# Ledger of designs, part 77: designed miniproteins, single chains

Each design is a single chain, and the fold is of that chain. pLDDT is the mean over its residues in the fold that is shown.

## One batch from the design tools (miniprotein)

Design m2672
Fold by ESMFold2-Fast:
Structure m2672 (fold): chain A 80 residues (1-80)
Amino acid sequence: DAVEKAIKELKQKAQQIIDFLNSVMPSSSSDRQRMIDEINNIVKNSIENAKKSGDPKIAEEGIKQLDQIPLNLGLEYGAN
């Protein structure tokens, strides 16, 4: 189903960003923990809303929100 595929992509994107943050920031960083918490909240809310509505676009908007997290910190994640 389109919703399940979008949720899978959302989870994969979240994990990629978490892996990136873990590679560039120390585990003692409060900023790293705050960003991981924000990522987990976006994932949770996007999954719940996508399942409730049946609309894969909600999961796609979640991916866009995830992409903004490293950009808001001036981190060049996924840029060419």
Scores: mean pLDDT 78

Design m2673
Fold by ESMFold2-Fast:
Structure m2673 (fold): chain A 61 residues (1-61)
Amino acid sequence: GPEEASNAAGVGAAARGGADAAASETAGKHMYLTGTPEGARQGALEGGADERAAEAARESA
């Protein structure tokens, strides 16, 4: 219903913010562990993707 749609929109916005934050944190950790820009880039992509995948799973349920 409308409340569910409103909640989904709010959760989507929060997930985007969380994905950005997770990407930054994971990039920092990967650069510390690997010492390479490739590791940092991979970490950022994986962190952001995990948050977005979790949000998609909630929307699918």
Scores: mean pLDDT 57

Design m2674
Fold by ESMFold2-Fast:
Structure m2674 (fold): chain A 94 residues (1-94)
Amino acid sequence: GGQRSLLSPLPGVQQGGLGILLVRQGRLDDARRYAQLSLQSPLPGVQQVGQGILLLIDGRINDSLIYGRQSLRSPLPGVQQGGRDLIDLSLRLS
C-alpha cells in the first residue's frame, strides 16, 4: 500500500503517496496539490507518479495506468510502490 511511499525520505515520493491516498478519499483538490509537488522532484519515476495522479483526477484512467507502469521501472522501492498503488486505484475506478 501507500505506507512505504509515505516513509520515503526521497524528494516527492512521500507527496506522491499522499496524493494517491487523497484520491482514494475523494479529496481531489488536495490530491492535485500533492501530485504537483511530486512533479517538482528531480526523480523521473516520482514525476511519473505525480503525472499519473493528475491524469487519474481528470478521469484519464488509461493514461494514468501507463504512467503507473512506467514508474514500476524505477530502481527505487518507494517509487515502485507508488506505481503499484496508482495502478490498483486506477483499476478500482475503471
Scores: mean pLDDT 81

Design m2675
Fold by ESMFold2-Fast:
Structure m2675 (fold): chain A 62 residues (1-62)
Amino acid sequence: GTIKDIKLDIAEKAVKEAASELGLSEDQIDSILNDIKKALEEGADDATIAEIASEKLSELVS
């Protein structure tokens, strides 16, 4: 895979692990992952991807 594929795999694992601990639904996880995929397609760096994941997870749990 490409570097983007590796970054997406790492982000997917991290989001799924955090979401499982927080009790999020599959639809909520998919929403976060779709935002991450879009950001990666737009050329976002690792810091931006982490920020998007963190903000979305925080918003869902308050």
Scores: mean pLDDT 76

Design m2676
Fold by ESMFold2-Fast:
Structure m2676 (fold): chain A 100 residues (1-100)
Amino acid sequence: SKEEKIEKIKELTERIVELLREMGLPDVAEQFRAIMEEFIEKVKAGKLTPLDISKVALSLTGLVVEAELAARKSGDPEKIRLAEEIHELVKEIHKLLFEI
């Protein structure tokens, strides 16, 4: 159902936010949360447009790049692992965007 998909997106968003904070990227985490909250409100209001979907997709791509760059710069195997987990969760959200 649409409600189940919204709850799944919320769950994935919170996990990504937590992992970004663990990587030391709190500003990226806060910006992503804000974008996803706006997206969810538009979904609930029945006002979602293709432009809104594109905005979220671009934000998801951007945070993956930021996480991967931070991981590579750190040389920390744990941060590399966190960035890989973020990328997998982003793929799940991206898939759900086209099912709404």
Scores: mean pLDDT 87

Design m2677
Fold by ESMFold2-Fast:
Structure m2677 (fold): chain A 78 residues (1-78)
Amino acid sequence: DRVERLRRRLEELRREFSGLELSPQTRQVFDRQVALAEELIRRETPRALVLAEATLTFIELRIRMEKERQRARELAER
């Protein structure tokens, strides 16, 4: 149950950043973080799942910041 929620959240984050215009370097960073989150979810221990949630939260925050940066740029350019 918790594992399925984490997997769904991870898939959602993947869709979000794949839809962003990212540099190859930034994309590689996200791919690496995603791989770490998958590894933690795969372990299915209480501690690993807590760390996975924290990892996904950090990824989500970074995506949100990236979207805001792009949105602000678009708004300024018009």
Scores: mean pLDDT 79

Design m2678
Fold by ESMFold2-Fast:
Structure m2678 (fold): chain A 87 residues (1-87)
Amino acid sequence: SKRDFLAEMVEQARASLEALRARLEARGLLTPEIAALIDEANKLLDEAERLLKENAPLSEVQKVLDEFRRVMARLYEAIRAVLAARG
């Protein structure tokens, strides 16, 4: 179902975000701004998971995931900025 697909996507996104955080920390690239964006992204994944478990309308889940995508775009822009500044 679409709900099962979204639940799998949320779990994959969470694992990818945890792996990204670990890589950034290992490279000394985990600035307070980047860490805050990762925390914001994780809170949105927690909200999406909660909505899925509560059988909320898929439109509400999709709205939270759209916000997650915007935060992820900001995160990648912040990572690029740090890489450009640090060589």
Scores: mean pLDDT 89

Design m2679
Fold by ESMFold2-Fast:
Structure m2679 (fold): chain A 70 residues (1-70)
Amino acid sequence: GKPTVLQPTGVDINTASLRLEDLGAKLVSVEEVDGKKVYTFEVPEDQRHIIPPGLKIVEEGDDNTWQVVG
Protein backbone atom coordinates (compact mmCIF):
# COMPACT_ATOMS: atom_id res chain seq x y z
CA GLY A 1 0.00 0.00 0.00
CA LYS A 2 0.85 3.70 -0.25
CA PRO A 3 1.52 5.72 2.94
CA THR A 4 -0.42 8.88 3.79
CA VAL A 5 1.97 11.88 3.96
CA LEU A 6 1.35 14.68 6.48
CA GLN A 7 3.11 17.96 7.26
CA PRO A 8 3.15 19.91 10.55
CA THR A 9 1.32 23.26 10.42
CA GLY A 10 2.24 25.78 13.11
CA VAL A 11 3.94 23.15 15.33
CA ASP A 12 7.28 21.34 15.20
CA ILE A 13 7.51 17.72 14.07
CA ASN A 14 8.01 16.42 17.64
CA THR A 15 4.77 18.07 18.81
CA ALA A 16 2.91 16.73 15.74
CA SER A 17 4.31 13.24 16.43
CA LEU A 18 3.18 13.34 20.08
CA ARG A 19 -0.35 14.23 18.95
CA LEU A 20 -0.42 11.21 16.62
CA GLU A 21 0.76 8.95 19.46
CA ASP A 22 -2.06 10.36 21.63
CA LEU A 23 -4.51 9.04 18.99
CA GLY A 24 -3.02 5.54 19.32
CA ALA A 25 -0.59 5.73 16.41
CA LYS A 26 2.65 3.80 16.91
CA LEU A 27 6.00 5.29 15.89
CA VAL A 28 7.79 2.62 13.83
CA SER A 29 10.73 4.55 12.34
CA VAL A 30 12.53 7.89 12.25
CA GLU A 31 14.59 8.57 9.13
CA GLU A 32 16.38 11.53 7.56
CA VAL A 33 15.56 12.03 3.87
CA ASP A 34 17.01 14.95 1.89
CA GLY A 35 17.97 16.74 5.13
CA LYS A 36 14.45 16.43 6.60
CA LYS A 37 13.17 14.19 9.38
CA VAL A 38 10.52 11.65 8.37
CA TYR A 39 8.56 10.01 11.20
CA THR A 40 6.64 6.88 10.18
CA PHE A 41 3.60 5.68 12.17
CA GLU A 42 1.19 2.78 12.07
CA VAL A 43 -2.32 4.19 12.61
CA PRO A 44 -5.29 2.04 13.77
CA GLU A 45 -8.04 1.89 11.12
CA ASP A 46 -10.64 3.49 13.43
CA GLN A 47 -8.38 6.55 13.99
CA ARG A 48 -7.45 7.27 10.33
CA HIS A 49 -10.38 9.69 9.83
CA ILE A 50 -9.15 11.89 12.73
CA ILE A 51 -6.43 14.39 11.80
CA PRO A 52 -4.90 15.98 14.93
CA PRO A 53 -4.60 19.79 15.15
CA GLY A 54 -1.30 21.00 13.71
CA LEU A 55 -1.15 18.35 10.95
CA LYS A 56 -2.18 18.60 7.29
CA ILE A 57 -2.49 15.76 4.79
CA VAL A 58 -0.35 16.57 1.73
CA GLU A 59 -0.80 13.17 0.02
CA GLU A 60 -3.46 10.57 0.79
CA GLY A 61 -2.48 6.89 0.85
CA ASP A 62 -4.36 3.62 1.09
CA ASP A 63 -2.15 2.02 3.79
CA ASN A 64 -2.28 2.08 7.60
CA THR A 65 1.12 3.84 7.48
CA TRP A 66 1.35 7.62 7.94
CA GLN A 67 4.52 9.65 7.38
CA VAL A 68 5.10 13.07 9.01
CA VAL A 69 7.67 15.14 7.11
CA GLY A 70 9.34 18.04 8.92
Scores: mean pLDDT 81

Design m2680
Fold by ESMFold2-Fast:
Structure m2680 (fold): chain A 71 residues (1-71)
Amino acid sequence: MDPDELLSEEERKKVEEAENEVLREIILSGKVPTLEEMLEMLTRKISEVLSEEKKEKFEKALRERYAKLLA
């Protein structure tokens, strides 16, 4: 399932902003995060934007997407 299908247009915009903030933090830190560390940072930022129900479903879909990329 595409995680974006779980979100309204406004929620997708806020998630995109959260992803950009995580990327900025990574660049400013000067450290290369592991995939799990990146997912943890992203999930933290997204949890501030989404409802509890959507947050759980979105996190699950996002982890599934990244698992496929690693396979």
Scores: mean pLDDT 71

Design m2681
Fold by ESMFold2-Fast:
Structure m2681 (fold): chain A 55 residues (1-55)
Amino acid sequence: SAREEALARYDPDGDGIVDAASAADVVAVMRAHGLPINGVIDDEVVDAIVAEELA
């Protein structure tokens, strides 16, 4: 699923923390969707990434 692909790309370690190499892209999505910018990749952040990728 798109959700599983997003998690594999942005949180490959499965620790709930965004990878440093992808941090700028994830922060841009968080800012666009009004989400807290704290480096944590949770369900709301993954949903926002998937929404941007499907647009």
Scores: mean pLDDT 71

Design m2682
Fold by ESMFold2-Fast:
Structure m2682 (fold): chain A 109 residues (1-109)
Amino acid sequence: ELEERLKKLEEEIEEARRRFEEALANDPDFEAELRAYFQTTLENKEKLIKEAERALKEGDEIQQVMAKAMLESLKAVEEGLENNDPAGAYRRVMEILAKARLEAARLEG
């Protein structure tokens, strides 16, 4: 059932958000870990953009949704590092990916 799958995805998204906020509140090293993770992501930026652009041109609807989410997430990561706000950047990435996952599930039926 589509509605049951969407409900499960929404619950998973809420749990992931809760775990993130708990880690941010309780682990003093968490923001430094996020910053390192984002720096590693940006080191692979050229490859990720090339793969996403290929998926947008040659992929199916689900691949196009996920590729767009990847490009939007890379922008959020860059802005987060520039603004010294890795936590805010990760919240934006989570929202972008959540929207993409729900859209992909609807497209699958």
Scores: mean pLDDT 84

Design m2683
Fold by ESMFold2-Fast:
Structure m2683 (fold): chain A 64 residues (1-64)
Amino acid sequence: SMAELEEEKERALEELKELLEKDVNKAAQFGLQKYLEFLAAGDEELALEFGREVGEMFKEYEKK
């Protein structure tokens, strides 16, 4: 369901944030894997939103 995909997106973003603080390369690999999983689930807009959030997270990381 859409609600379940939204919950999975939020959990993935939380996990990515924790990974980003520990290993940026693993965070990048995880983000790409989750993006592809969301694309495969058939919700292209959700996948794009996830990708934008990931990109913003990496930009904030680079500023610090």
Scores: mean pLDDT 81

Design m2684
Fold by ESMFold2-Fast:
Structure m2684 (fold): chain A 60 residues (1-60)
Amino acid sequence: GSSIRLSPAVVRRLRRLTGLTEEEVRSLPEFPYTNEELLAMSDEEFRALMEALARRYLKP
């Protein structure tokens, strides 16, 4: 689908909080969030969202 282009700031935050690689991030489905919304989330909210997505799509 038309995936959101993740900004370098969002990718850096992902790597810092979740430990996901760039390859894993690119394998995630389309996000219903903008870069601005993702950056506005608290570290706890962002990590929880990304962990939920990783469990759904990257882990069986």
Scores: mean pLDDT 68

Design m2685
Fold by ESMFold2-Fast:
Structure m2685 (fold): chain A 69 residues (1-69)
Amino acid sequence: SLERLRDEAFAIVGIVGKELKLPQGKIQDLAQEAELLAIEEGSETVYKRHIEEAARRQGLYEKIKPLLQ
């Protein structure tokens, strides 16, 4: 569901954002972009690839890359 994708995006990006000490606004923007990418693919879950692509679009990929499993 849409609500589930939103929660998953915020959970994963929230952890990464805390490690990088990102402002809450940037965490929210990154989570929202990852959620939208998952919806566009018809995914039931936010995957690592959605977070990576969202980070690339927002200029955060190099910072986030070491934290992605």
Scores: mean pLDDT 75

Design m2686
Fold by ESMFold2-Fast:
Structure m2686 (fold): chain A 83 residues (1-83)
Amino acid sequence: MKEEIEVFAILLEEISELFDEETKKRLLEISKKLRENVEDLEKNIELIEEAIKLMREAGVAESAIESVEKLLERLKKELEEKK
């Protein structure tokens, strides 16, 4: 899971260049927080949900968002299994 979170954070940094300054700033902030909190599953779930919301509002293709939602589902399952 740590590797998947890191890859997603890098992806957010790369795609941030395609958006307006405010959306770019928010995506970069989420990316930074994901890398700083990689061990915190609850925080990572919250951050990824925020990223998905921003991506949908910005008009990112649903197929790309579905891939991120599958990551979110796996993290939620891991959190439930680790409690």
Scores: mean pLDDT 78

Design m2687
Fold by ESMFold2-Fast:
Structure m2687 (fold): chain A 76 residues (1-76)
Amino acid sequence: MREEVIKKVEETVRIGLETGRTPALPGEYSDLLDADPELAKEAAERVRKVLEEHYGKPFEEIDAEMRAKAAALAAE
C-alpha cells in the first residue's frame, strides 16, 4: 500500500510536468498522505527527485524559485 501511494504520487507529478498541467492526485491517495506524516515525507522525497530530474538542477534552486513566487503573491 505505502509503495503504491508513493508510486502514484511520482506518476502524477511526472505526468503534470510532461503535460504542463497542475498534477491531480486521486482523493483516496491524498487522504492517505494526510493521515500518515511518514508516508507524506517519503512521497515528498520522491517528488523532490522527480523535480530535480525534470529541471536538471538541485531541488534547493527549484524550491527557492517556488518560494520567491509565493512570497510575491503573499506581498499583495
Scores: mean pLDDT 72

Design m2688
Fold by ESMFold2-Fast:
Structure m2688 (fold): chain A 90 residues (1-90)
Amino acid sequence: SEKLKKEREELNREIGELLREIGELEDELLKAKKELKEKGDKIAYLEKQIEIAEKALEIAKKFGLSEKVLEKIEEQIKKLEEELEKLKKE
């Protein structure tokens, strides 16, 4: 049906946008890892990982991903924040 065709086209557009945003986050993470190799700054790298994870959470909320996916991302952010605080206390 024409309605199903339009719904499929819209879903494919949204999937394409999500994949693009994920690709951008992966590129940011790779750049942060490269800088870590050149400068050896663990704190800056963890801060960048937290920033990327927070952006991933915003994307997941925008696209209405499941509560389990949201919880998994939030757990990852919490673990990174705990590691950052541990390094700052050393």
Scores: mean pLDDT 78

Design m2689
Fold by ESMFold2-Fast:
Structure m2689 (fold): chain A 68 residues (1-68)
Amino acid sequence: SAAEAARKAIEALKNGDKETAVKYFREASRLAPQGARDVFEAAASYAEKGDYDKAIQFAEAGLRLVEA
């Protein structure tokens, strides 16, 4: 699910694994409904830039949209 992929991405960022996190944020975007897709893409982009705080913030926003 999009939520499972996003949670795996957050865990990867907490472990310092940026490449795995970006992969899972993009998977979350692909699996997400249209309204959450851009939010998970933003999380992936921030993770790529090394802005992990913003990556997690956007991932958590996306999770709230898909787990409501």
Scores: mean pLDDT 84

Design m2690
Fold by ESMFold2-Fast:
Structure m2690 (fold): chain A 69 residues (1-69)
Amino acid sequence: MEKDIKILEEAIRKSVNKDGTIDGDKLLETLRELGGSEEVIKLVEEAMEKKKSNYLTITDALELLEKLK
């Protein structure tokens, strides 16, 4: 859980665009590269599906981090 929070934070930092949006596909690839669990990967996939968008906001990313606490 704590390890997944740190991995997700790092993945977000690497995936943030200049406009503050996050490319969900890039975020998922970065999470896999950093060794993120299937649980954190599913949380991101579910957030993208719920929003009907491949792009997440910083607020969406913060909500994902709260779910892992």
Scores: mean pLDDT 79

Design m2691
Fold by ESMFold2-Fast:
Structure m2691 (fold): chain A 80 residues (1-80)
Amino acid sequence: GALECALSHAEKALDVCKSSGDADDCGNDLVKAGECASKSNEGLGNAIKGAGELCKESGDADGCAEAAKNAVEELKKMLS
């Protein structure tokens, strides 16, 4: 479903941020997570997508990893 799609992309974003330090790549995966989440919850989807876009603009891979971790935790909570 939409939330499972979002979780998959958010987990990928977290892994990319931690392994590569590439804020653009992990930001892109967060944007994809937000697009999936928006199909189920527009507010959550917009928040996750915005975080991904901010990661790409700031180049802050550590900040992006934190945002991805928070997205994973929220999505897991919604899937429970």
Scores: mean pLDDT 83

Design m2692
Fold by ESMFold2-Fast:
Structure m2692 (fold): chain A 65 residues (1-65)
Amino acid sequence: MEKIEKVEKYIKEIAERLGVKVETKKEGGDIIAYTKASPGVAFLIQVEAQPKAEEAGIKVKAVLT
């Protein structure tokens, strides 16, 4: 539980740095990050969050809504 919360915080920090809105949801062992900005922003969130997610043993998916 604590590990997933740390990854969620990191995703939100990435979103703040990029100046975009992101909604995160916990789905099973995964975090899904939703953005309305662009496919490129979704991709950046995915690639930046993935190493930290792997350290925590969880999966992250960033999707355009």
Scores: mean pLDDT 79

Design m2693
Fold by ESMFold2-Fast:
Structure m2693 (fold): chain A 69 residues (1-69)
Amino acid sequence: SLSLEAAFASLPEEKRAEAERAIEEIKRALKEMEEHKDDREKVLRAIGRALRAMGDFWGLYLEARRAQE
């Protein structure tokens, strides 16, 4: 977490906010999967959202690392 925070420090405020929103979306998707584990459609949709948000998050992380070079 500290290394991720340090990497994101090189990004503009708006990009850091995007990373925070991606983390919150992942948390919401995980919570939805727990609350609706007997509903396969809801679980699959939540997995899709989590994967998308994780892709966005790691994309921003790679952008932050590039910015430090």
Scores: mean pLDDT 79

Design m2694
Fold by ESMFold2-Fast:
Structure m2694 (fold): chain A 78 residues (1-78)
Amino acid sequence: TEKAREEQKKSKTEIERVLDEQKTKKDEAILEMKSKERQRKSTWEEADAGTRVAFTRRQNMLKRRLALRAEEERRQLR
């Protein structure tokens, strides 16, 4: 029926809008996390090199996963 097809199209458009808005919020959250981690680094810069290296590795892994997730969400919007 025509009404069912219209509802499906509208729902899809609304879902895409919600996903786009959530993506913007995630980008903002990523920026906040980067700022907070910079502050944490300042505290740990006074620690030994071993502690700093371990932190950097965990941080890089987190950023990698967040970037991949954001890219997949962009693909889902298409």
Scores: mean pLDDT 71

Design m2695
Fold by ESMFold2-Fast:
Order: sequence, then structure tokens, then C-alpha cells
Structure m2695 (fold): chain A 83 residues (1-83)
Amino acid sequence: GEIEDIFKKYDKDGDGRISLAELIQFMKDKDIHLTDEQLNEILDKYDKNKNGYIPFEDFINLIPELIEASNTTPKKEKFKFRN
């Protein structure tokens, strides 16, 4: 699907993971603007082993959260997508 195509485009290493650098490039391409704190909180949720890589299954949930956050949504109000 759409997110899968995005993942494959930015997974330049073909290892099934998106690096932080590739995620930042995606954000630039989509005009997604987050504070360092917002980005770090999202990455902390999805980079479960904190090695700077996001697996595809987590990436499909990360993308909608990044897009919503780019609407200047405060993290205290909207970043509770995990119940």
C-alpha cells in the first residue's frame, strides 16, 4: 500500500527498517515539522530497541502520528495514540 511504498523508498539499505536519517528525509519531503521533543517522544514509542531504526510494522503507525503532529498538535493532547 501507500505507506509500504514510502517505506521501501526510504529503506535504502533494504534491511526492513527505516533509519533516523531516512525518517528525517521523509519528514522533509512531506513538510512535516515537529519539535525535537515531539520527534523524540514518537521515536521512543516506535524505536523500541533505541538503535535509531524503525521496523515496517511500527512505521505504518508512525506515519499517521507524524502527519497529525505536523498540524501543531501538542504532544500532551494527541500523542496518546497508544491506549
Scores: mean pLDDT 68

Design m2696
Fold by ESMFold2-Fast:
Structure m2696 (fold): chain A 72 residues (1-72)
Amino acid sequence: SSEAEYQREVESTKSLNQKLENQTNKLIAEAQKLEDPKEAATRISIIQGSYDVMVTAQQFNIDRMAQNLKKQ
């Protein structure tokens, strides 16, 4: 069913997002080791921005599926 497909996609997306969050946290931890606080802050900002774009794209897909399901 479309409901079951939506639920599977949500669960798959959660798994992917957990992996992305873990990787992002590791990259931030590495950036925090930089001696220059300004370089560290700039790198962290880029890393966070990249993560936000990826999460937003995934959420857009989930929201689109939810809207289609709601119209059925």
Scores: mean pLDDT 83

Design m2697
Fold by ESMFold2-Fast:
Structure m2697 (fold): chain A 110 residues (1-110)
Amino acid sequence: SGERTLELVRRHGASAGVKGYIERAKKLIEEAQKLLDEAKKNPNVSKETLDRARQLVEEAEENIKKARDLSKELTPEEQAKANKMIDELSKKVEELRKGVEELEARYKAK
């Protein structure tokens, strides 16, 4: 029936959306990690570097939240797989947030 086709289209859209948010979060996490690693090697922390690192972490958190919210529209099996990836990304973002806090402390100590 047409109703079954619409349900399949909605589920496919949700699956694609979750993957999109996960991929965006991964890229933001990689950029934030690279920026923090580069900043750690420099004795002088700029406000611009701190602000950029904070923005990347916040954007990653937003994409993770959107992925988790949208994952509720998936099948139980797909939701379980998505939640495993989301939990791994959430752990990485927590470590990056600690890195941003350390960078902020270095900036404020001057």
Scores: mean pLDDT 83

Design m2698
Fold by ESMFold2-Fast:
Structure m2698 (fold): chain A 80 residues (1-80)
Amino acid sequence: VDPEEARRAIGEGEGILHQAILEGWKSSDLDTAVQLIRDGAAQAKALILAADPENGEKLVAEVDEGTAAAIEELRRKHES
């Protein structure tokens, strides 16, 4: 796969995840916010795996790590 095509897919996936996090932060309901972030992460992972199957496992792990961190921050916001 072209490195440029893989790079674009990663960037689009990051954008989707970022938008999902922002939308989640607007929600007053924790469960809804977590679901929005998870849905965004699933879409991002699908795009990454389609564009870069050879390195997809590592990239998916990075998305999962970022998603877990975002959910933890959201939970912390609701606990404070």
Scores: mean pLDDT 76

Design m2699
Fold by ESMFold2-Fast:
Structure m2699 (fold): chain A 86 residues (1-86)
Amino acid sequence: DANKESLKEVIKNEEARELLLQAQELIAKAANEEDTEKALELLKQAEEKVKEALALAPEDEEVKIAAEILNAIIKRLKDIIAEKEK
């Protein structure tokens, strides 16, 4: 499918890939969380997973691209949550 993100096929570092997949799962959970405080905690956990992945493969372009995409999604969700807080 043209609309799939194939992190497993792009990222050669298995450990970094697992951390990015965990971050993606936390982002999805945060997006469906009604409690703003809980959603922000999940997004913080996702950011830490992305940071750990970048630390394992800081010069890997595949990991850097995936991390940039996930960080952009995290930022957007944080902005949406902040808007709802008033």
Scores: mean pLDDT 77

Design m2700
Fold by ESMFold2-Fast:
Structure m2700 (fold): chain A 60 residues (1-60)
Amino acid sequence: MSEEEKEKMLKGLEEAESVAAAASVAHEMYKLGLMDPEGVLAARRAKTAEEAKKAALEGL
């Protein structure tokens, strides 16, 4: 995967306005081999969009 594609995914994660949106981006990153399943699960279990983004970033 190119550096530009990774930057686009990270930007999508930063722009996510809800837990569901952040978890969706994390799941897409998981399908591309950029994230562990634990990161996706942590994002889905977060109580706020900010927590979900942080959990997803820790899953990288």
Scores: mean pLDDT 77

Design m2701
Fold by ESMFold2-Fast:
Structure m2701 (fold): chain A 104 residues (1-104)
Amino acid sequence: MADLYTQVAYSEVKRGRYDDAIFYAQQSLKLGGEDNVRGLTTLSKAYYGKGNYKKSVEYAEKSIRQEPSNFRGWDTLGDAYDALGNTDKAKEYYQKSDELRASV
């Protein structure tokens, strides 16, 4: 059930419906627990789409704390820090994402 909400939320992110994406991603976390990596990553992307980069960082950091190998979480951290003007942190997080992709 939690995974269904995550898939709906991700679809809404792709459609630019960020408020709906946030709602469904939060339902995913409620059903799958606050450590639901896919829900946290999707919520981070939805907040990034809304221009709420600070919340995007918050949820991406939660995602990578639960699963440090989650390269999508590191990518979203990079995007959010770049949008906040911290290009040095953005480069660091993009590098981490690339290293994790190369390991699989």
Scores: mean pLDDT 81

Design m2702
Fold by ESMFold2-Fast:
Structure m2702 (fold): chain A 58 residues (1-58)
Amino acid sequence: SIEEQVEELRQRQEQALRTHEADMTARGLSQEEIDETLGRIRTHLDRLIQAREQELLE
């Protein structure tokens, strides 16, 4: 179903963000820099998921 596909994409998004956070932490970036970067990545991924959901509804 569309709901299942969107949920899977959301779960993958969360995992990707956690992986990026761990990588940036390991590289010694500040928490502020990490939060700002993750915020931008999250916004981008949210838009992609929203676009995919719209495609599936058409």
Scores: mean pLDDT 82

Design m2703
Fold by ESMFold2-Fast:
Structure m2703 (fold): chain A 120 residues (1-120)
Amino acid sequence: SAAARAAELQRLAVADPEAGAELLRRLIEEAKTYEELRDIAILMLGVAVSRLDDAQIEELIARAREVEEELRKYRAENPETPEEKVEALLAARFALEAAELAGDRELRELAEEIIKKVEE
């Protein structure tokens, strides 16, 4: 199940960050839909958030509000954009901000790769 795979990946990312990053990279490469990219980004967001302190979480919430406003404007200017694409961009942008706050360079680079794949 997707939940079982998510739990396995979270456990792997904690126990072996290098193996977790390699699995994430493979999932991004194999993803064919916006929904798959969104789900990978949500998983990455969860991993990054688990490493944040309370002050960093407050900062993430502030950054998340700015990203939400940016994407609301993008949707208004691009009304033909699929909802799933906007959801994938939102999740990937949240994962990117969380990874930067966590100081996780590899997770940041993977989030940037999701954004690039969604936009291309």
Scores: mean pLDDT 83

Design m2704
Fold by ESMFold2-Fast:
Structure m2704 (fold): chain A 82 residues (1-82)
Amino acid sequence: SARAALQAAIKAANEKKREELLEELKKKIEKDEPLSDVEIAMARIFVKEGKLTEEQKEKVKKLPPPTVSSYTAASIIYSSLS
């Protein structure tokens, strides 16, 4: 059906965007590049989701804690890609 095809396409696009965001954050973490508060919050969401290695998790733990507003922004971004 047209609805099933549209839902499958949206799901695939959102999965691809989440994967791209995860890979970008992984590269920044591995290179010790500076992260914004929203990027730190997003990295912590990926830690909770089990998407980072132990080394990457330890690097994220050493970063300053993000603000509540940064967590809210990161959660909205992540949810929009679900």
Scores: mean pLDDT 80

Design m2705
Fold by ESMFold2-Fast:
Structure m2705 (fold): chain A 87 residues (1-87)
Amino acid sequence: SIEELIAELRRQIENPDKSRLGPLMERVVELLEEVAKELDEEQRKRLETSIADLRAMVEEVLADPAATDADVRTTLGTMLQMLLDVA
């Protein structure tokens, strides 16, 4: 559920684990794509752009061996905000 995923994202922000970014992103994207089915064309395209931006952000953090806990938290915060905007 959205509530369970929000709770998981909050836990991960407190104790960031870079290896969890990919799995959490896929769960966020799956929920957002379900929400997108009920949106108008303009809103759907905005959400699709936000999802693409999130995927790029996660890929950059995962590919960067110098990525810090702050970088992981920023990415998790983006995921959390995207879910809160649709909850």
Scores: mean pLDDT 87

Design m2706
Fold by ESMFold2-Fast:
Structure m2706 (fold): chain A 122 residues (1-122)
Amino acid sequence: MLPPIPSAEEAGAMDLDGLLALLDTYLGVLEEAIRAVREGRIEEAVELLRHIHELELAIGVALDSLGLSEEYRELLLEASKKGQEINDDPSLSPVEKVLALLEVEREHVERLTALVRERQAA
């Protein structure tokens, strides 16, 4: 079963613990999407990618509310650059590009989680 998507009001009211739980949920859905793509479960992968997009919007709202928007923008810019390099690589098949893009997103979320944990520890 797909985890529920927080409302904009719920996301905007999140504390750091709530954001960390949301990031952990997002990473779990992303890992399942990577597995679904690798196993050729395309219909399931599409559904998981839609859910990932909705979770990402909620994460953005929570980050803005917590004053982490600038750190998020920096990480998003780096992920966008890597994504462009993958899209521009003629040696990669369409499936390899999708998998490489999902791996960039996983690294992005792991780095964001580390920054949030560092903020919580400070």
Scores: mean pLDDT 83

